# Designed miniproteins, single chains, continued (3), part 41

Each design is a single chain, and the fold is of that chain. pLDDT is the mean over its residues in the fold that is shown.

## One batch from the design tools (miniprotein)

Design m9405
Fold by ESMFold2-Fast:
Structure m9405 (fold): chain A 138 residues (1-138)
Amino acid sequence: KVDELVERLFKEVSPETLIRLAEAVFGDLAPHLSPEERARVFVRALIILLTEGPRAAVWYLMDTLGLPPAAAFAVVQLLEVVKEAILSGDFSPEFLKERSKLPISDEFYERIAEALRGMSPEDLEAIRKVLEEAEKLK
């Protein structure tokens, strides 16, 4: 189930889009991983969040990336915000900030907004369909 949705995103979405989104969300976290490895962790964490919930996603990030709990919780909150932005079509930094509960800089939200706006219509539609399908599995 999770593996099927993860492989579907990697088949239907450009690698550049997934790498850009992962870089925007992770920032300086896990600097020893390749861009492709970060993209795979990003996609799997997002699908786990949608299908198994936030606690499962936090544990996955702690186990896979060695993140302390606070960092893992922050990443999961950013994944939730990215999901809401994609489903709503609102990629403004203001929308991301209002949906986030994180005390992070406006520059961070601008970076995420830029990554979202950089998606092709084809990539956006492919991601949106997988997110909608994943949410129905709860």
Scores: mean pLDDT 82

Design m9406
Fold by ESMFold2-Fast:
Structure m9406 (fold): chain A 100 residues (1-100)
Amino acid sequence: MSKEEEIQAVLTFLEKFEKELEEMKKNKASLEETKERVKELIEIAKELAKKLSEEVKELVLEFVKEVEKAIKEAKSAEELIEKLLELIKKTKERLKELLA
């Protein structure tokens, strides 16, 4: 898989993650429901990372670590979702910079 294909796979995953967070926000999911689904998405991200080259892998694993921290520290579903959306935005921008 090329670096461009790896980055596109991660971007596609992050866009799906973002869409699920927006849906949870719209449906007023509980904090516990939000944490459970986000933990499932992070397991998918960890499996994806195993197939990536070192540069892209490190960026994905850094994202996973920040998400795990957000899960531990969040006191509401809204706080968690907003924090995760910002982390996704930042990670997408960093991935796009690797393409340039």
Scores: mean pLDDT 87

Design m9407
Fold by ESMFold2-Fast:
Structure m9407 (fold): chain A 87 residues (1-87)
Amino acid sequence: KSPEEILEAALATVEEALASTDFEERKVLLQLAAHEVAELAKELGDEETARRFEELLRQIADAKTEEELDAVGRELRELIEEMLRRL
């Protein structure tokens, strides 16, 4: 798949997570999206962006409240959108 297709799929997963009312489902979906885009950034040689996604992945793992997941999910969405604009 193209980098654009992977980033668009990750955005869809983040939107699904932000629309979910289940904490564990939201957390799993955000972790999946963050992991996929971190790996893509590494494949593209963008190690700085990969580290930023890895930091968000850690924040998702540490999140204990819906508000924390919402905040990190929105930040993840913004970073994915930024990466799409740079392709």
Scores: mean pLDDT 87

Design m9408
Fold by ESMFold2-Fast:
Structure m9408 (fold): chain A 57 residues (1-57)
Amino acid sequence: MFSREEVLNEPFPVLVGRIRSYLLKLGGSVVGSDGKTYIFLPNFQDIGAYIADLKKR
């Protein structure tokens, strides 16, 4: 579902921002700096909790 090289090329803070935006919009995917779509749900459970909190409000 994602390339190891493409994940490593994105700094973690930038990835968190992109993932947060796309998980809210696309349900578990994010676009990397190269424009390709990635799925990070298994590794970013804290972002999932953030989305759940937003849905409760």
Scores: mean pLDDT 52

Design m9409
Fold by ESMFold2-Fast:
Structure m9409 (fold): chain A 80 residues (1-80)
Amino acid sequence: SQLEAARAAVRLAREHAEELAREAARLSAGVLSPEELLERLRATLETAARAARAAGDEALAEEARRAGEELVRALARALA
């Protein structure tokens, strides 16, 4: 389900933010600009948070927000 996918993504982001950021930066090299990569990540995280809230899982929505903020910061550092 979308909610299960969102839960898995939030866990992965929380536990591996810097590794995920470095890997995303490496894999996007030559296909996406840094600005496009950051924008797509933000959009994906907002979608996950909305899905969690729609399902009534406020705790997951809050975790998604925190994990998302950390992942965006880690990615911005990796792209600098």
Scores: mean pLDDT 73

Design m9410
Fold by ESMFold2-Fast:
Structure m9410 (fold): chain A 98 residues (1-98)
Amino acid sequence: MEEEKRLDELIEGLKLDIENLKKAYQVSQKNKERIKQEIEFYKLTLELVEAFKNKDYEKMKEIIRKLVPNLTDEEIEKILSLPSPLDVIGYLYGILNR
């Protein structure tokens, strides 16, 4: 129940961030490719959070493979074994910002 509320708040925040990035994309001429990549990353993160809320483990694996294509199935299973969905997201974010 409390975790579901936090996931809902994260989903709402990600949707707002995506809309703000779309507005930035429309007015920017020099940074469009970077903003486009950032929008795609946030969309994949949103889909992953929605998969956690729906307990759709197969979709979680699919989206994690899209976010970090070089992970093995064993590594993905280990990441999904972390104590909370927020820990999974934090771990993936840490990998991507290396």
Scores: mean pLDDT 78

Design m9411
Fold by ESMFold2-Fast:
Structure m9411 (fold): chain A 74 residues (1-74)
Amino acid sequence: NARSKAVAKIVALELELVGVEIDLQLGFITPEEARRHLERIIKEAEELKKKYSDDPEIVAMVDRVIARARELLA
């Protein structure tokens, strides 16, 4: 169903976020590459939040992804 697919996408974004953080810390990617990945993750997360704005669990999961990505961009 659409909701299960949304949750799977959020989990995938969380895993991408962890990967970007690790790769940046180990020097496997440049800060510029990390920024591009983080900005894409935020954009995709915000699109999911808009689509599922009435689902508090999905909104909470998405907000955690956005907050962590923004923290890494700061």
Scores: mean pLDDT 88

Design m9412
Fold by ESMFold2-Fast:
Structure m9412 (fold): chain A 94 residues (1-94)
Amino acid sequence: MDQVQQLLQQQHEDFYRGGRETARAMLDSGMSAEHIIKSLIDNAVYFTRSFGLGGQSLAEVRGAIDELVERGALTQEQGDKWLKEAEERVLKAT
């Protein structure tokens, strides 16, 4: 793997982990899973439009969904639906 590919992979992993940690912290603070995911999707759209960080931002949303599903705050089906919505909204953010 070249240095650029390694850096991009590391960034995706870092954002994924960040999404998990953010979802855990927000859930522990009493926020609903739906509110957490919606906020992260809004952030992903913002970072895609402002900085071109769509891939990294989607990794963060994916991490948050995985954490919420594992903690029983979302079903896997609900998580899959939110991820599809996030992917669609990020794709439309140019």
Scores: mean pLDDT 84

Design m9413
Fold by ESMFold2-Fast:
Structure m9413 (fold): chain A 80 residues (1-80)
Amino acid sequence: MKLILKYEDGTIEVIESDDPEEIANKALEIIKKYYEEKTGKKPSEKTENLIKKGLVEELEENKEVVLDVEYIIKIMEELT
C-alpha cells in the first residue's frame, strides 16, 4: 500500500508499507508536525484518532492514496 502526501509548496512525501496502520501512524506524525507549524496548536486526541481511522479505511479500499496536506489541515482545524 502507498500514501502520497502533497504539500502546498509542491513537496511530496511517500509512505509505503503492507500495513495500513503503519502508513497511517507515519502520516499522522508528519501531518501533526505540519499542523503545529502552520496553526501553532496541537490537534486533539479525538481529531488524531479520526484522521488515523479515515486513512486506514481509505488505504484498505484503494491501496494507493494521494492526500492534499493543506486539505487535511483544514479538516483538522474544523474538528478541533
Scores: mean pLDDT 81

Design m9414
Fold by ESMFold2-Fast:
Structure m9414 (fold): chain A 96 residues (1-96)
Amino acid sequence: MTEEEVKKKVDEATKKAIERSGLPREEVLNYAKDLAKKLIEEVKKQAEEDGLSETEINRLIGIAGEYAGKGIKQVEDEIDRREALENLRKALEESR
């Protein structure tokens, strides 16, 4: 398991969560957090199976956590953008 492979897995998980950004905020954020948790567990398991040292495993978990946090922030930003757009649409419809 490499740092680049961890980043790729986080990017893929983030895209899946963003695709669900049209759902209620709590549902999307819970989904994103569940994906992040599963990803961190998968990274740990793969690193252990690869025979990496405890120091290297902890480093990869740290990287996975950092990138997962950034991914969740991207999901939150997309939800905020969609909510702002929907609010604008409603305001325009109420104005005729």
Scores: mean pLDDT 82

Design m9415
Fold by ESMFold2-Fast:
Structure m9415 (fold): chain A 83 residues (1-83)
Amino acid sequence: SPYQAVDPAALRAQFDADIEAVKRETEKEIEYLKKGDKVKASHEVAHRIGHILRMVGLAIEADDEEMRQRALEVLKEENEKIK
């Protein structure tokens, strides 16, 4: 297949979009837990994990240690909100 060089700005834009998605998914999980909707809360957990894994993958593809560390910080920050 034709090879496309990945634009670093496009990788960063996707990474930043994934941070916002993770934050919104954490908010939705908390709201579903408050309502007792454990099934919908579990779906938001799955989506959040998927976005965090993509963020780590994007950081590896970009060879960007700062992005990798930021992905781990987002994971830690969002876990602290759920307690």
Scores: mean pLDDT 83

Design m9416
Fold by ESMFold2-Fast:
Structure m9416 (fold): chain A 87 residues (1-87)
Amino acid sequence: SPADRILAALDAAIALLRARAPLEEVERQFKEAYWWALTLPDPAVRERVVAVLAETARAAHEALQAGDWERALAIVEEGRRRVAELL
């Protein structure tokens, strides 16, 4: 389902952050999650999931620009939990 694909992309982003993989790969997984979020059938759920993804990506990007990989990981793990609760 679109929900499973969003969570799979976020889980992949978490794994990439743990491995300190290239930031382009992490960004690719967030784009993947965003595109699947746009296919969610309920407009109210879609709007909330997109908002959480945008907030999570912004905060994680800020942490990564500061070199704080552990904080970025914690932010994405929390974002994944929030998205899972909305689905």
Scores: mean pLDDT 88

Design m9417
Fold by ESMFold2-Fast:
Parts: structure tokens; C-alpha cells; sequence
Structure m9417 (fold): chain A 98 residues (1-98)
């Protein structure tokens, strides 16, 4: 076993993992932000009594949050995204029941 070659391989692998994790986190944050924007537009439509437009924006927010969740590796942020998705799905069902 050549300890130096093993150490070099581990260092390169660690650096690659850090770069991939940083890129994935950035994409997850960007998708979460787009979800937040659609949620706000949905909330505005709901407040205006435009329930069809509210549902469309909430569905787009859910789509972006699901994409963010697929890229997220942090368990705390995964839980937050799952909670946002569940809240919006419940809100859509509530609107449809009216």
C-alpha cells in the first residue's frame, strides 16, 4: 500500500464532493427562492379572491420546492421543504373544497 497515493486520492475526492455539494446547495436555494416567489403570488391571488390563479401559483411553488428537495442533502432543509409542500397541498385542497 502506497500511503501517499491513498492520501492524494482522498484529498481529490474530498475536494470534488465539496464542489458538488456547494453546486447542489446553490441550485436547491435558487429553486426554493422561485417556489417562495410563486407562493407569494398565490397568496396575493387568494387575497384578491382569484382562487384559480392562486391554485396555479401554489402548484408552481410545489413543483419548485420538490425540485429543490431532490437536490437538498441537509436533513433540516429537507424537512422545511417537505413542510412547505404539505402546507401548500393542504391549502389547494381547502380552496377546491370551497
Amino acid sequence: MLDKEVDEAMELMSAAVDKIAASSTLESVQLSYLGDQHKKEGDKAYAAGDYDTAIEHYQLAIEHYRQALSLETDPFRQQQLQQQIAELEAKIEEIKAE
Scores: mean pLDDT 78

Design m9418
Fold by ESMFold2-Fast:
Structure m9418 (fold): chain A 104 residues (1-104)
Amino acid sequence: MTASVALFYAASRVYQLAQKEKNPEAAKLLRETAKEVYRLSIEAFEAEQNGDYEKAIELAERVADLLRETAEKLKSLGDNQGAKEVERLADEVREVADYLRSLL
C-alpha cells in the first residue's frame, strides 16, 4: 500500500461519516477534515511520482495527527461514536506511515 492510497481511503471514509452525521457542527468538521485529507492525498501522490517517499510519509504522519485532533473535537461535540471511528482511521494511517518509514 502507498501513502497516497491510504490517505485517499481515509478521506473517503471521513466523507462517508460526514454524510451519516446528524449533528451539523460535527458534520461540518468531518467534511472539512475529509477535504483536507483528500488535498494531502494528492500532495502525497505527487511526492510519490517524484520519488520523494520521505515527503509522502511525512504527509501521512500529518494526516494521522489531523485525524486525532478531529476525533478530540468530535468528543467535545458529544459525537463519541464518530470520534472512535476517526481514531481508528488515525491508527490505520499511522500504521501505514510507520511501515513505509521502516522501508527507507
Scores: mean pLDDT 89

Design m9419
Fold by ESMFold2-Fast:
Structure m9419 (fold): chain A 89 residues (1-89)
Amino acid sequence: GEAERAAVLAALRAAVAGRDEALARAKEAGASEEQIAEIERAFELTARLLAALEARDEARLDELLAELSEEEGVDASEERETLRALLRA
């Protein structure tokens, strides 16, 4: 319920806060331009997910999940249901 939502939001906020350090470490380790772009994309998606969940915006969440499914061809149905439950909590 609400406690699970609070825990997920806290984890997502911590992940977003670590972006600059993660990118700096990847660059220091000699990550390729493609790997850096993947890391930046992951943080962008995490920030968008956090924003949708904090706003309890089902339409924004659905748009984000649709974009991910289209780009990667991934079946996100289980994750979609879990995220909707967290958004409604």
Scores: mean pLDDT 76

Design m9420
Fold by ESMFold2-Fast:
Structure m9420 (fold): chain A 66 residues (1-66)
Amino acid sequence: MVDELVEKALAIVKAVSGGNIEEVNRGTAEALRLIGDAIDAEMDQLSARARERAAKLQKQVAEELA
């Protein structure tokens, strides 16, 4: 509703006028960094497991041939 959008906009203006924009920006940057670190950790795990799986399949094929 338009009235709810106006209330939300006024709340944002109040937060900005209160000088909290730096804290909001800093908190957002830190949250993004933590998400990035978590993604990197998950990617490392996935890469290790994918390589282990590939090595097993390659070994299995080699043993089937010789």
Scores: mean pLDDT 66

Design m9421
Fold by ESMFold2-Fast:
Structure m9421 (fold): chain A 60 residues (1-60)
Amino acid sequence: SLELNKELLESTLAVLKSRGAPQELIDRIEQAGNEGLKEKLSVEELNQRIAKLWLEYQKK
């Protein structure tokens, strides 16, 4: 369900935060994730979008 996918996104964001990601990056990833869900992106496409944002703000 959409709600479960949203919960999975929130869990992913919590993990990223625990790894020291800045809050602004977390907020951006959450936005991109929610937009991807609205656009019906595949999990792979969503992951690629998130990875690109991560790499842009954090090396490795």
Scores: mean pLDDT 71

Design m9422
Fold by ESMFold2-Fast:
Structure m9422 (fold): chain A 99 residues (1-99)
Amino acid sequence: DKLEQEIEEKLRKEAEEAEKLWASLDEVEREYVAAKYILETTDKYKTESYEKSKKAAEELLEKLKKKYGEIELNEKQKKILEVMKKAFEAELELKEAEK
């Protein structure tokens, strides 16, 4: 139906924006943003599948902090994190619509 199609189009658009921003990050920035994304989505949505990922993300952040020092999210990294979170929310909407 129209609702499912609209959610899928929203997901595609958010994914394209995320990929464009992600491509502009270096390897360390990507790891840091990915870890922050997992931590924030795990706390917000309380999904069991993310509990294991949360621990891995916490360990990755500690490793990055030890190797590169304290890393603060810059404006670009915050933007990609928000786009990734929107894509995740759109995917949850799609799963809800399929009920």
Scores: mean pLDDT 69

Design m9423
Fold by ESMFold2-Fast:
Structure m9423 (fold): chain A 107 residues (1-107)
Amino acid sequence: MEELEKLFEELREVLKKIIDHVKATNSVRDTLFLQFHVLAFEAELFLMIRAVKNGNKEALRQRIKDIEGEVKVLVELMKELGIPEDLIEKFKEIVDKIIAKAREAAE
């Protein structure tokens, strides 16, 4: 649990860097669109972490699938907005670690 919360904090720091990059390089509309998708993603991730805390293995399995789908959408959006590859890779690395810990809790 402590490890999972630490990974979530690390993910939020990477997402802040991504949003700041878009603010500097893209339109206000594109920035708001990314911020909306990031907020929705963080909310779903928080629900997944809650399922881990509550021991709800069925809800957790469903949340993991939902998160994996949302990661694909976010990565494509980040590429379209010209986010540096190193920031996208860092985002994916942290998400993969969070999902791996969630899968351990689902067993």
Scores: mean pLDDT 83

Design m9424
Fold by ESMFold2-Fast:
Structure m9424 (fold): chain A 68 residues (1-68)
Amino acid sequence: AAKEEVKAALKALGFSDEVADAVVAALLGDPAAREAASAALSDLPPEMQEKVAAALQPLVDALRAEKL
């Protein structure tokens, strides 16, 4: 599933299981996880921000298709 792909991609980028789980939960609509994910990702260098955005894209696309 897209959420498992995103979690694996984030872990491949060096994020912990807890951060990867928080990012996926935040994309699925958990406000508490959104705050935790934002805190973990806020100070990333631009190169890492681009890699994270690419890693999140499959789940973002799946959620957009479902909400439309």
Scores: mean pLDDT 74

Design m9425
Fold by ESMFold2-Fast:
Structure m9425 (fold): chain A 69 residues (1-69)
Amino acid sequence: MEVDLSAPVARLLAGLTDEEVKEILKLVGIEVPDDPFELTRTIHDFLVTATPEQQEKLKKAIEELIKKK
Protein backbone atom coordinates (compact mmCIF):
# COMPACT_ATOMS: atom_id res chain seq x y z
CA MET A 1 0.00 0.00 0.00
CA GLU A 2 1.59 3.25 -1.18
CA VAL A 3 -0.10 5.86 1.00
CA ASP A 4 1.41 8.79 2.90
CA LEU A 5 -0.24 8.50 6.32
CA SER A 6 1.83 11.24 8.00
CA ALA A 7 -0.64 14.10 7.48
CA PRO A 8 -3.83 12.16 8.40
CA VAL A 9 -2.20 10.74 11.55
CA ALA A 10 -0.89 14.19 12.53
CA ARG A 11 -4.44 15.57 12.26
CA LEU A 12 -5.81 12.71 14.39
CA LEU A 13 -3.09 13.29 17.00
CA ALA A 14 -3.92 17.02 17.18
CA GLY A 15 -7.38 16.05 18.50
CA LEU A 16 -5.98 13.75 21.22
CA THR A 17 -4.77 14.39 24.77
CA ASP A 18 -1.21 13.51 25.82
CA GLU A 19 -2.60 10.52 27.72
CA GLU A 20 -4.37 9.24 24.58
CA VAL A 21 -1.18 9.66 22.53
CA LYS A 22 0.75 7.65 25.15
CA GLU A 23 -1.88 4.88 24.97
CA ILE A 24 -1.55 4.72 21.16
CA LEU A 25 2.25 4.48 21.43
CA LYS A 26 1.89 1.56 23.88
CA LEU A 27 -0.62 -0.19 21.60
CA VAL A 28 1.82 -0.13 18.65
CA GLY A 29 4.81 -1.07 20.83
CA ILE A 30 6.62 2.28 20.70
CA GLU A 31 8.58 3.55 23.71
CA VAL A 32 6.66 6.32 25.47
CA PRO A 33 8.84 9.44 25.96
CA ASP A 34 8.58 11.45 29.19
CA ASP A 35 8.51 14.80 27.35
CA PRO A 36 4.97 15.61 26.06
CA PHE A 37 6.48 17.53 23.12
CA GLU A 38 8.38 14.39 22.09
CA LEU A 39 5.17 12.30 22.02
CA THR A 40 3.99 13.85 18.75
CA ARG A 41 7.52 13.93 17.32
CA THR A 42 8.06 10.24 18.16
CA ILE A 43 4.90 9.25 16.29
CA HIS A 44 5.76 11.51 13.34
CA ASP A 45 9.33 10.14 13.11
CA PHE A 46 7.95 6.59 13.31
CA LEU A 47 5.60 7.31 10.40
CA VAL A 48 8.39 8.85 8.31
CA THR A 49 10.69 5.82 8.84
CA ALA A 50 8.08 3.05 9.18
CA THR A 51 6.94 0.61 6.50
CA PRO A 52 3.42 1.05 5.05
CA GLU A 53 2.27 -1.87 7.23
CA GLN A 54 3.60 -0.22 10.41
CA GLN A 55 2.02 3.12 9.44
CA GLU A 56 -1.34 1.39 8.86
CA LYS A 57 -1.09 -0.29 12.29
CA LEU A 58 -0.53 3.09 13.98
CA LYS A 59 -3.40 4.69 12.04
CA LYS A 60 -5.77 1.87 13.05
CA ALA A 61 -4.73 2.19 16.71
CA ILE A 62 -5.55 5.92 16.63
CA GLU A 63 -8.91 5.32 14.92
CA GLU A 64 -9.85 2.64 17.48
CA LEU A 65 -9.00 4.98 20.36
CA ILE A 66 -11.13 7.76 18.83
CA LYS A 67 -14.07 5.36 18.30
CA LYS A 68 -14.02 4.45 22.02
CA LYS A 69 -14.45 8.09 23.06
Scores: mean pLDDT 65

Design m9426
Fold by ESMFold2-Fast:
Structure m9426 (fold): chain A 103 residues (1-103)
Amino acid sequence: SAALAEAQRLRAEARRLIKEALGGDEEKFAELEREVRAILAAGNDAVMAAKTAEERAAARAATDAAVVEATSKKLREAGAEEEKVREIADLLRRAFAAAAEAA
């Protein structure tokens, strides 16, 4: 779908900018990838435990927000400029919105 293709494009762009903002530090990037993977796993468990469509939507939104916050925190700790942190956060939010449209 066009929405899935857009989500993948936005994710790839965000990933590229994250690596750049971390100064090409592969270990810091790997640490962030592990943190994001743990957030996504916990989010999937929350979605599966949800009893209503509203609870599932809330669990997905909370998971998406947690990924954005973890990424933003890691970038700020690495000394990334706030403008760059906001740009990456916006790309991630747009990617999640496009992925939700594809689902």
Scores: mean pLDDT 88

Design m9427
Fold by ESMFold2-Fast:
Structure m9427 (fold): chain A 74 residues (1-74)
Amino acid sequence: SADLEKLEALAREMFERGEITLEEYGEMWAALAAIAREQGIPLAEASRLGGELLQAISDRDEARLEAVLARVRE
């Protein structure tokens, strides 16, 4: 899906620039997938959440990143 491709492309570009680590990207993605699975949230909803995370990362807003992840966990 296009949203996942876009997220992967941005993460790769940021990694190449040294803005994020490979481990950080993996942890973030694994957490999103685990939450979606364990909470029974549809993949379509998870992909939309990924888009919001992408925008927060681009804006360099750590507080928003954590808020989006915490929101799904509840």
Scores: mean pLDDT 65

Design m9428
Fold by ESMFold2-Fast:
Structure m9428 (fold): chain A 73 residues (1-73)
Amino acid sequence: SAEARLKALKEEAKKLEAQVQVAKRLTDDLQQAVQKYKGSPLVPLLQQRLQQARQKYEELRKKYEEKKAEVEA
């Protein structure tokens, strides 16, 4: 039914929202770590992890926005 499909889409959107929040926290934590350990040999590794985390966050954000649009369609 249309109602069951809408419920499934809303649940998928909620799951993506949770993943976006986790990815955002990781990105924020890595940004703070880079600033906190400035001048440390760990900074290049933290910068690489931050770049990867930012890319994952953007991908999840786009998927979430697309799923939200499907729910509102």
Scores: mean pLDDT 85

Design m9429
Fold by ESMFold2-Fast:
Structure m9429 (fold): chain A 91 residues (1-91)
Amino acid sequence: TKEEQQAMIDFLKRAKEEVRRAEKEGLFSKENAEKILEYLDKAIAAVEAGDTESALKYLQKARELIKNDPNAPMLVLTYLAAASSAVKRAQ
């Protein structure tokens, strides 16, 4: 539904806000933060297009960059997990 699509986008936007905060706090390098934000933007575009397979692919790429950083904020992973679960339920 449109409501489910909006919920997925909202979780992804929250994840973007947490990535930007972590960059400002020095938890992510600028380059790593930019790559994560690029994947999150691609995931949002895929959700808007109804392409759930591409959305999950980009979310997985973002998670790989985040999980390999020991200082990564747990809240980013929480929002990505919520978005991924919503996308999988929409399939």
Scores: mean pLDDT 80

Design m9430
Fold by ESMFold2-Fast:
Structure m9430 (fold): chain A 65 residues (1-65)
Amino acid sequence: SALFEQMLAAAREVAATEDPELQAKVEKLIEEAERRRNLGYLLEGVNALDPELEAKIGEAMAAVM
């Protein structure tokens, strides 16, 4: 779905504003979420790393809906 790909792209744009180490961890979560076709997995994984970043990513993904 084009929408799903747009939501993952929004998550990547937000992650790109973070330090390289955190960005790399989020990118692995995005790859796994894409493979599983499950955005909940991405949000849960990011929340475990950084709840503030999860909120930003969730808001950015909601904005493309």
Scores: mean pLDDT 86

Design m9431
Fold by ESMFold2-Fast:
Structure m9431 (fold): chain A 80 residues (1-80)
Amino acid sequence: QIDDLLAQIRALDQQLQQAIAQGDSVSAQQLLDQRTALVRQALDLVAASNPDVTPEVRDLALQSIDDYRQQLLQQIQQAS
C-alpha cells in the first residue's frame, strides 16, 4: 500500500511541476492539495507500523510537510 501511495505522489509531483512550468496556478494548487493529502496518508501508514515514529516525530513530520506545501504555494503564486 505505501509503495502505491509513493507511486501516486511521484505522478502528482510530475503533474504539479508541469502545471507550475505552464503557469497554471489553478491546476497546480489542486495537484498540490492532492499530493499533500497522499503524503499525510503515507505518514499515517508509516506511523501505524513503525514504533520509532512517536507522536513527537509524527508532529515534526507534519510540520515539515506543511512547510514544504507553503514553499510550493509561493512558487505557484510567483509562476502565475
Scores: mean pLDDT 80

Design m9432
Fold by ESMFold2-Fast:
Structure m9432 (fold): chain A 89 residues (1-89)
Amino acid sequence: LKKAAEQSPALAKLLAKDTEKDIKENEGKSVDEIIEEVSKKTGLPKEEVRKLVTEGLKRAEKKGLLSIEDGKLVIKNKEKILKEIEEAK
């Protein structure tokens, strides 16, 4: 179930909230690894995070921010991710 309309910006904000290193670190991570990390950082149950992350990644991919290749996150446009975070604030 969709709780908030800022799934893609929220995902980008979560990644950049740490550092640029975290964005690069998430490049090549599997979707499951990202779900575990987000669940741990946000305190949300993995089941909720899985749905939010999947929807957020799908939307971010459509925006050209990143892609999912072979189940792994590939950062295609780090600058756009940072811009989405800035716009979401």
Scores: mean pLDDT 61

Design m9433
Fold by ESMFold2-Fast:
Structure m9433 (fold): chain A 96 residues (1-96)
Amino acid sequence: EKERAIRLLETAIEHLKRALEALDNGDYETAKKHVESAIELLERANKLVPHEDIKKAIEYAKKALQAIDNGDVETAKSYLEKAIEYAKKAIEKLRE
């Protein structure tokens, strides 16, 4: 189950990175789609292996969606970077 959770987390990180690229290009619809996909994958990973760092990644990804809806692009980018950070921490702990 850990190996499957890690793959879901890695895919979620790729979606969060694509969201950052979309925000840089002014494509806010594409950015939101990628964040929504990442949240779905993070939630699935948390169901397989519940973890505090996965829950933090979900929280920051959801805050990023709210920031995008409010037109606060810089805040959204900051939250996406935090979501990536926590997802990476979860992967490292699951590999231990």
Scores: mean pLDDT 90

Design m9434
Fold by ESMFold2-Fast:
Structure m9434 (fold): chain A 86 residues (1-86)
Amino acid sequence: SLEEKAKTMIELLETAIRQLEAALAAGDTATAQEILSYLDKLIAKMKEIAEQLKDSNPELAEKIEQKIKDAEAAVAAARAALAAAE
């Protein structure tokens, strides 16, 4: 179902963010870049699912939108850190 996909994507998002933080802490720029590319794609799909859920499950849609905002902030911070590292 759409709700099951949404729950799975939240778990994938949280796992990817933890992996990104670990890669950055290890100085593994190549892995961090791969995770960032994956996160861009996952966030785009999550935005589509959140829009589809707005009428049928507005609470879940709002939860996904908040997770997306938090993830976008983390992605922006990671990209800034990588840019500063040259």
Scores: mean pLDDT 87

Design m9435
Fold by ESMFold2-Fast:
Structure m9435 (fold): chain A 83 residues (1-83)
Amino acid sequence: SLEEQLRKEIETLKRDIKELEEEIEAGKIPLTIALARATVLSSEAYLLEEKAKKFNMSEEIIKEIEEVKKRIEELLKKIREKL
């Protein structure tokens, strides 16, 4: 179903965010590259939210995407503060 596909996309995005956070903490990635990757993740989250709203997905899914967007915004702020 479309709902199952969106849930999988959200799970993938959450994993990508976690991996980026871990790479930054471990010093495995230059901050300029981390900023670029976090910006791409932000765009992906935005498109997911637009898709969920267009297809009138459950409040649960929309809230989960909003939480993911907020996590990416917090990560972007942390990266910018370290630059």
Scores: mean pLDDT 88

Design m9436
Fold by ESMFold2-Fast:
Structure m9436 (fold): chain A 92 residues (1-92)
Amino acid sequence: SELVLRVIALELQVIGLEIELEQIEKNPTKEDIERLRKMLEEAEELLKELKELLEEVKGKDPTLEEILEKLIKRVEKLIERIEELLKELESL
């Protein structure tokens, strides 16, 4: 149950970052650059933790393996979106 609870906690963190990014994307300004850099750091740390958990469950729990693989893809897309937005705002 400890591992499942940790996966749920990480998924909630991913959802939180996705919601925050969507709000920023509606009207992004150069004042958002510092927050976007912090979100990028948080997303990169989440990606690291998710990959470490995937190695732990690989071949042992197919359901958790699938959930973690999907979360990893979501975080990778989130990182790409943050990096693209930062490049746009830094060019202003």
Scores: mean pLDDT 89

Design m9437
Fold by ESMFold2-Fast:
Structure m9437 (fold): chain A 94 residues (1-94)
Amino acid sequence: SMEERQRRAEASRRALEAVVEAVKVYVETGDIEAALKVLEEEIRRMEAEYSREDVLAALETALRFLEWLQQHGDAEFAARMRERVERRREELLA
C-alpha cells in the first residue's frame, strides 16, 4: 500500500541519516570507534520507532549504500560501518 511504502521509505531515509551522522563524528574526531558507536545508537533508535520488517529493509538499503561508498570514499571506514550494520541485521534475523 501507499502507507506501507511511505513508512518503508522513511525507515530507509533514517538508516542513511544514521550513516551520515557516523561520518560527521568521524570527520570531526578522527575516531572510528566513536563513529561506529553513534551508528549503532542510531540503529537502536530506529528499532524503537519502526517495525522489525521496516528496520530490516532499511538496514539492507544502508548496506547497499555503504558497498557503493567503499568505491568512492574511505574504503576502510565504509567496511567497518558495513560490518556493524551486517552484524545487527543478522541478530535481528535470528
Scores: mean pLDDT 85

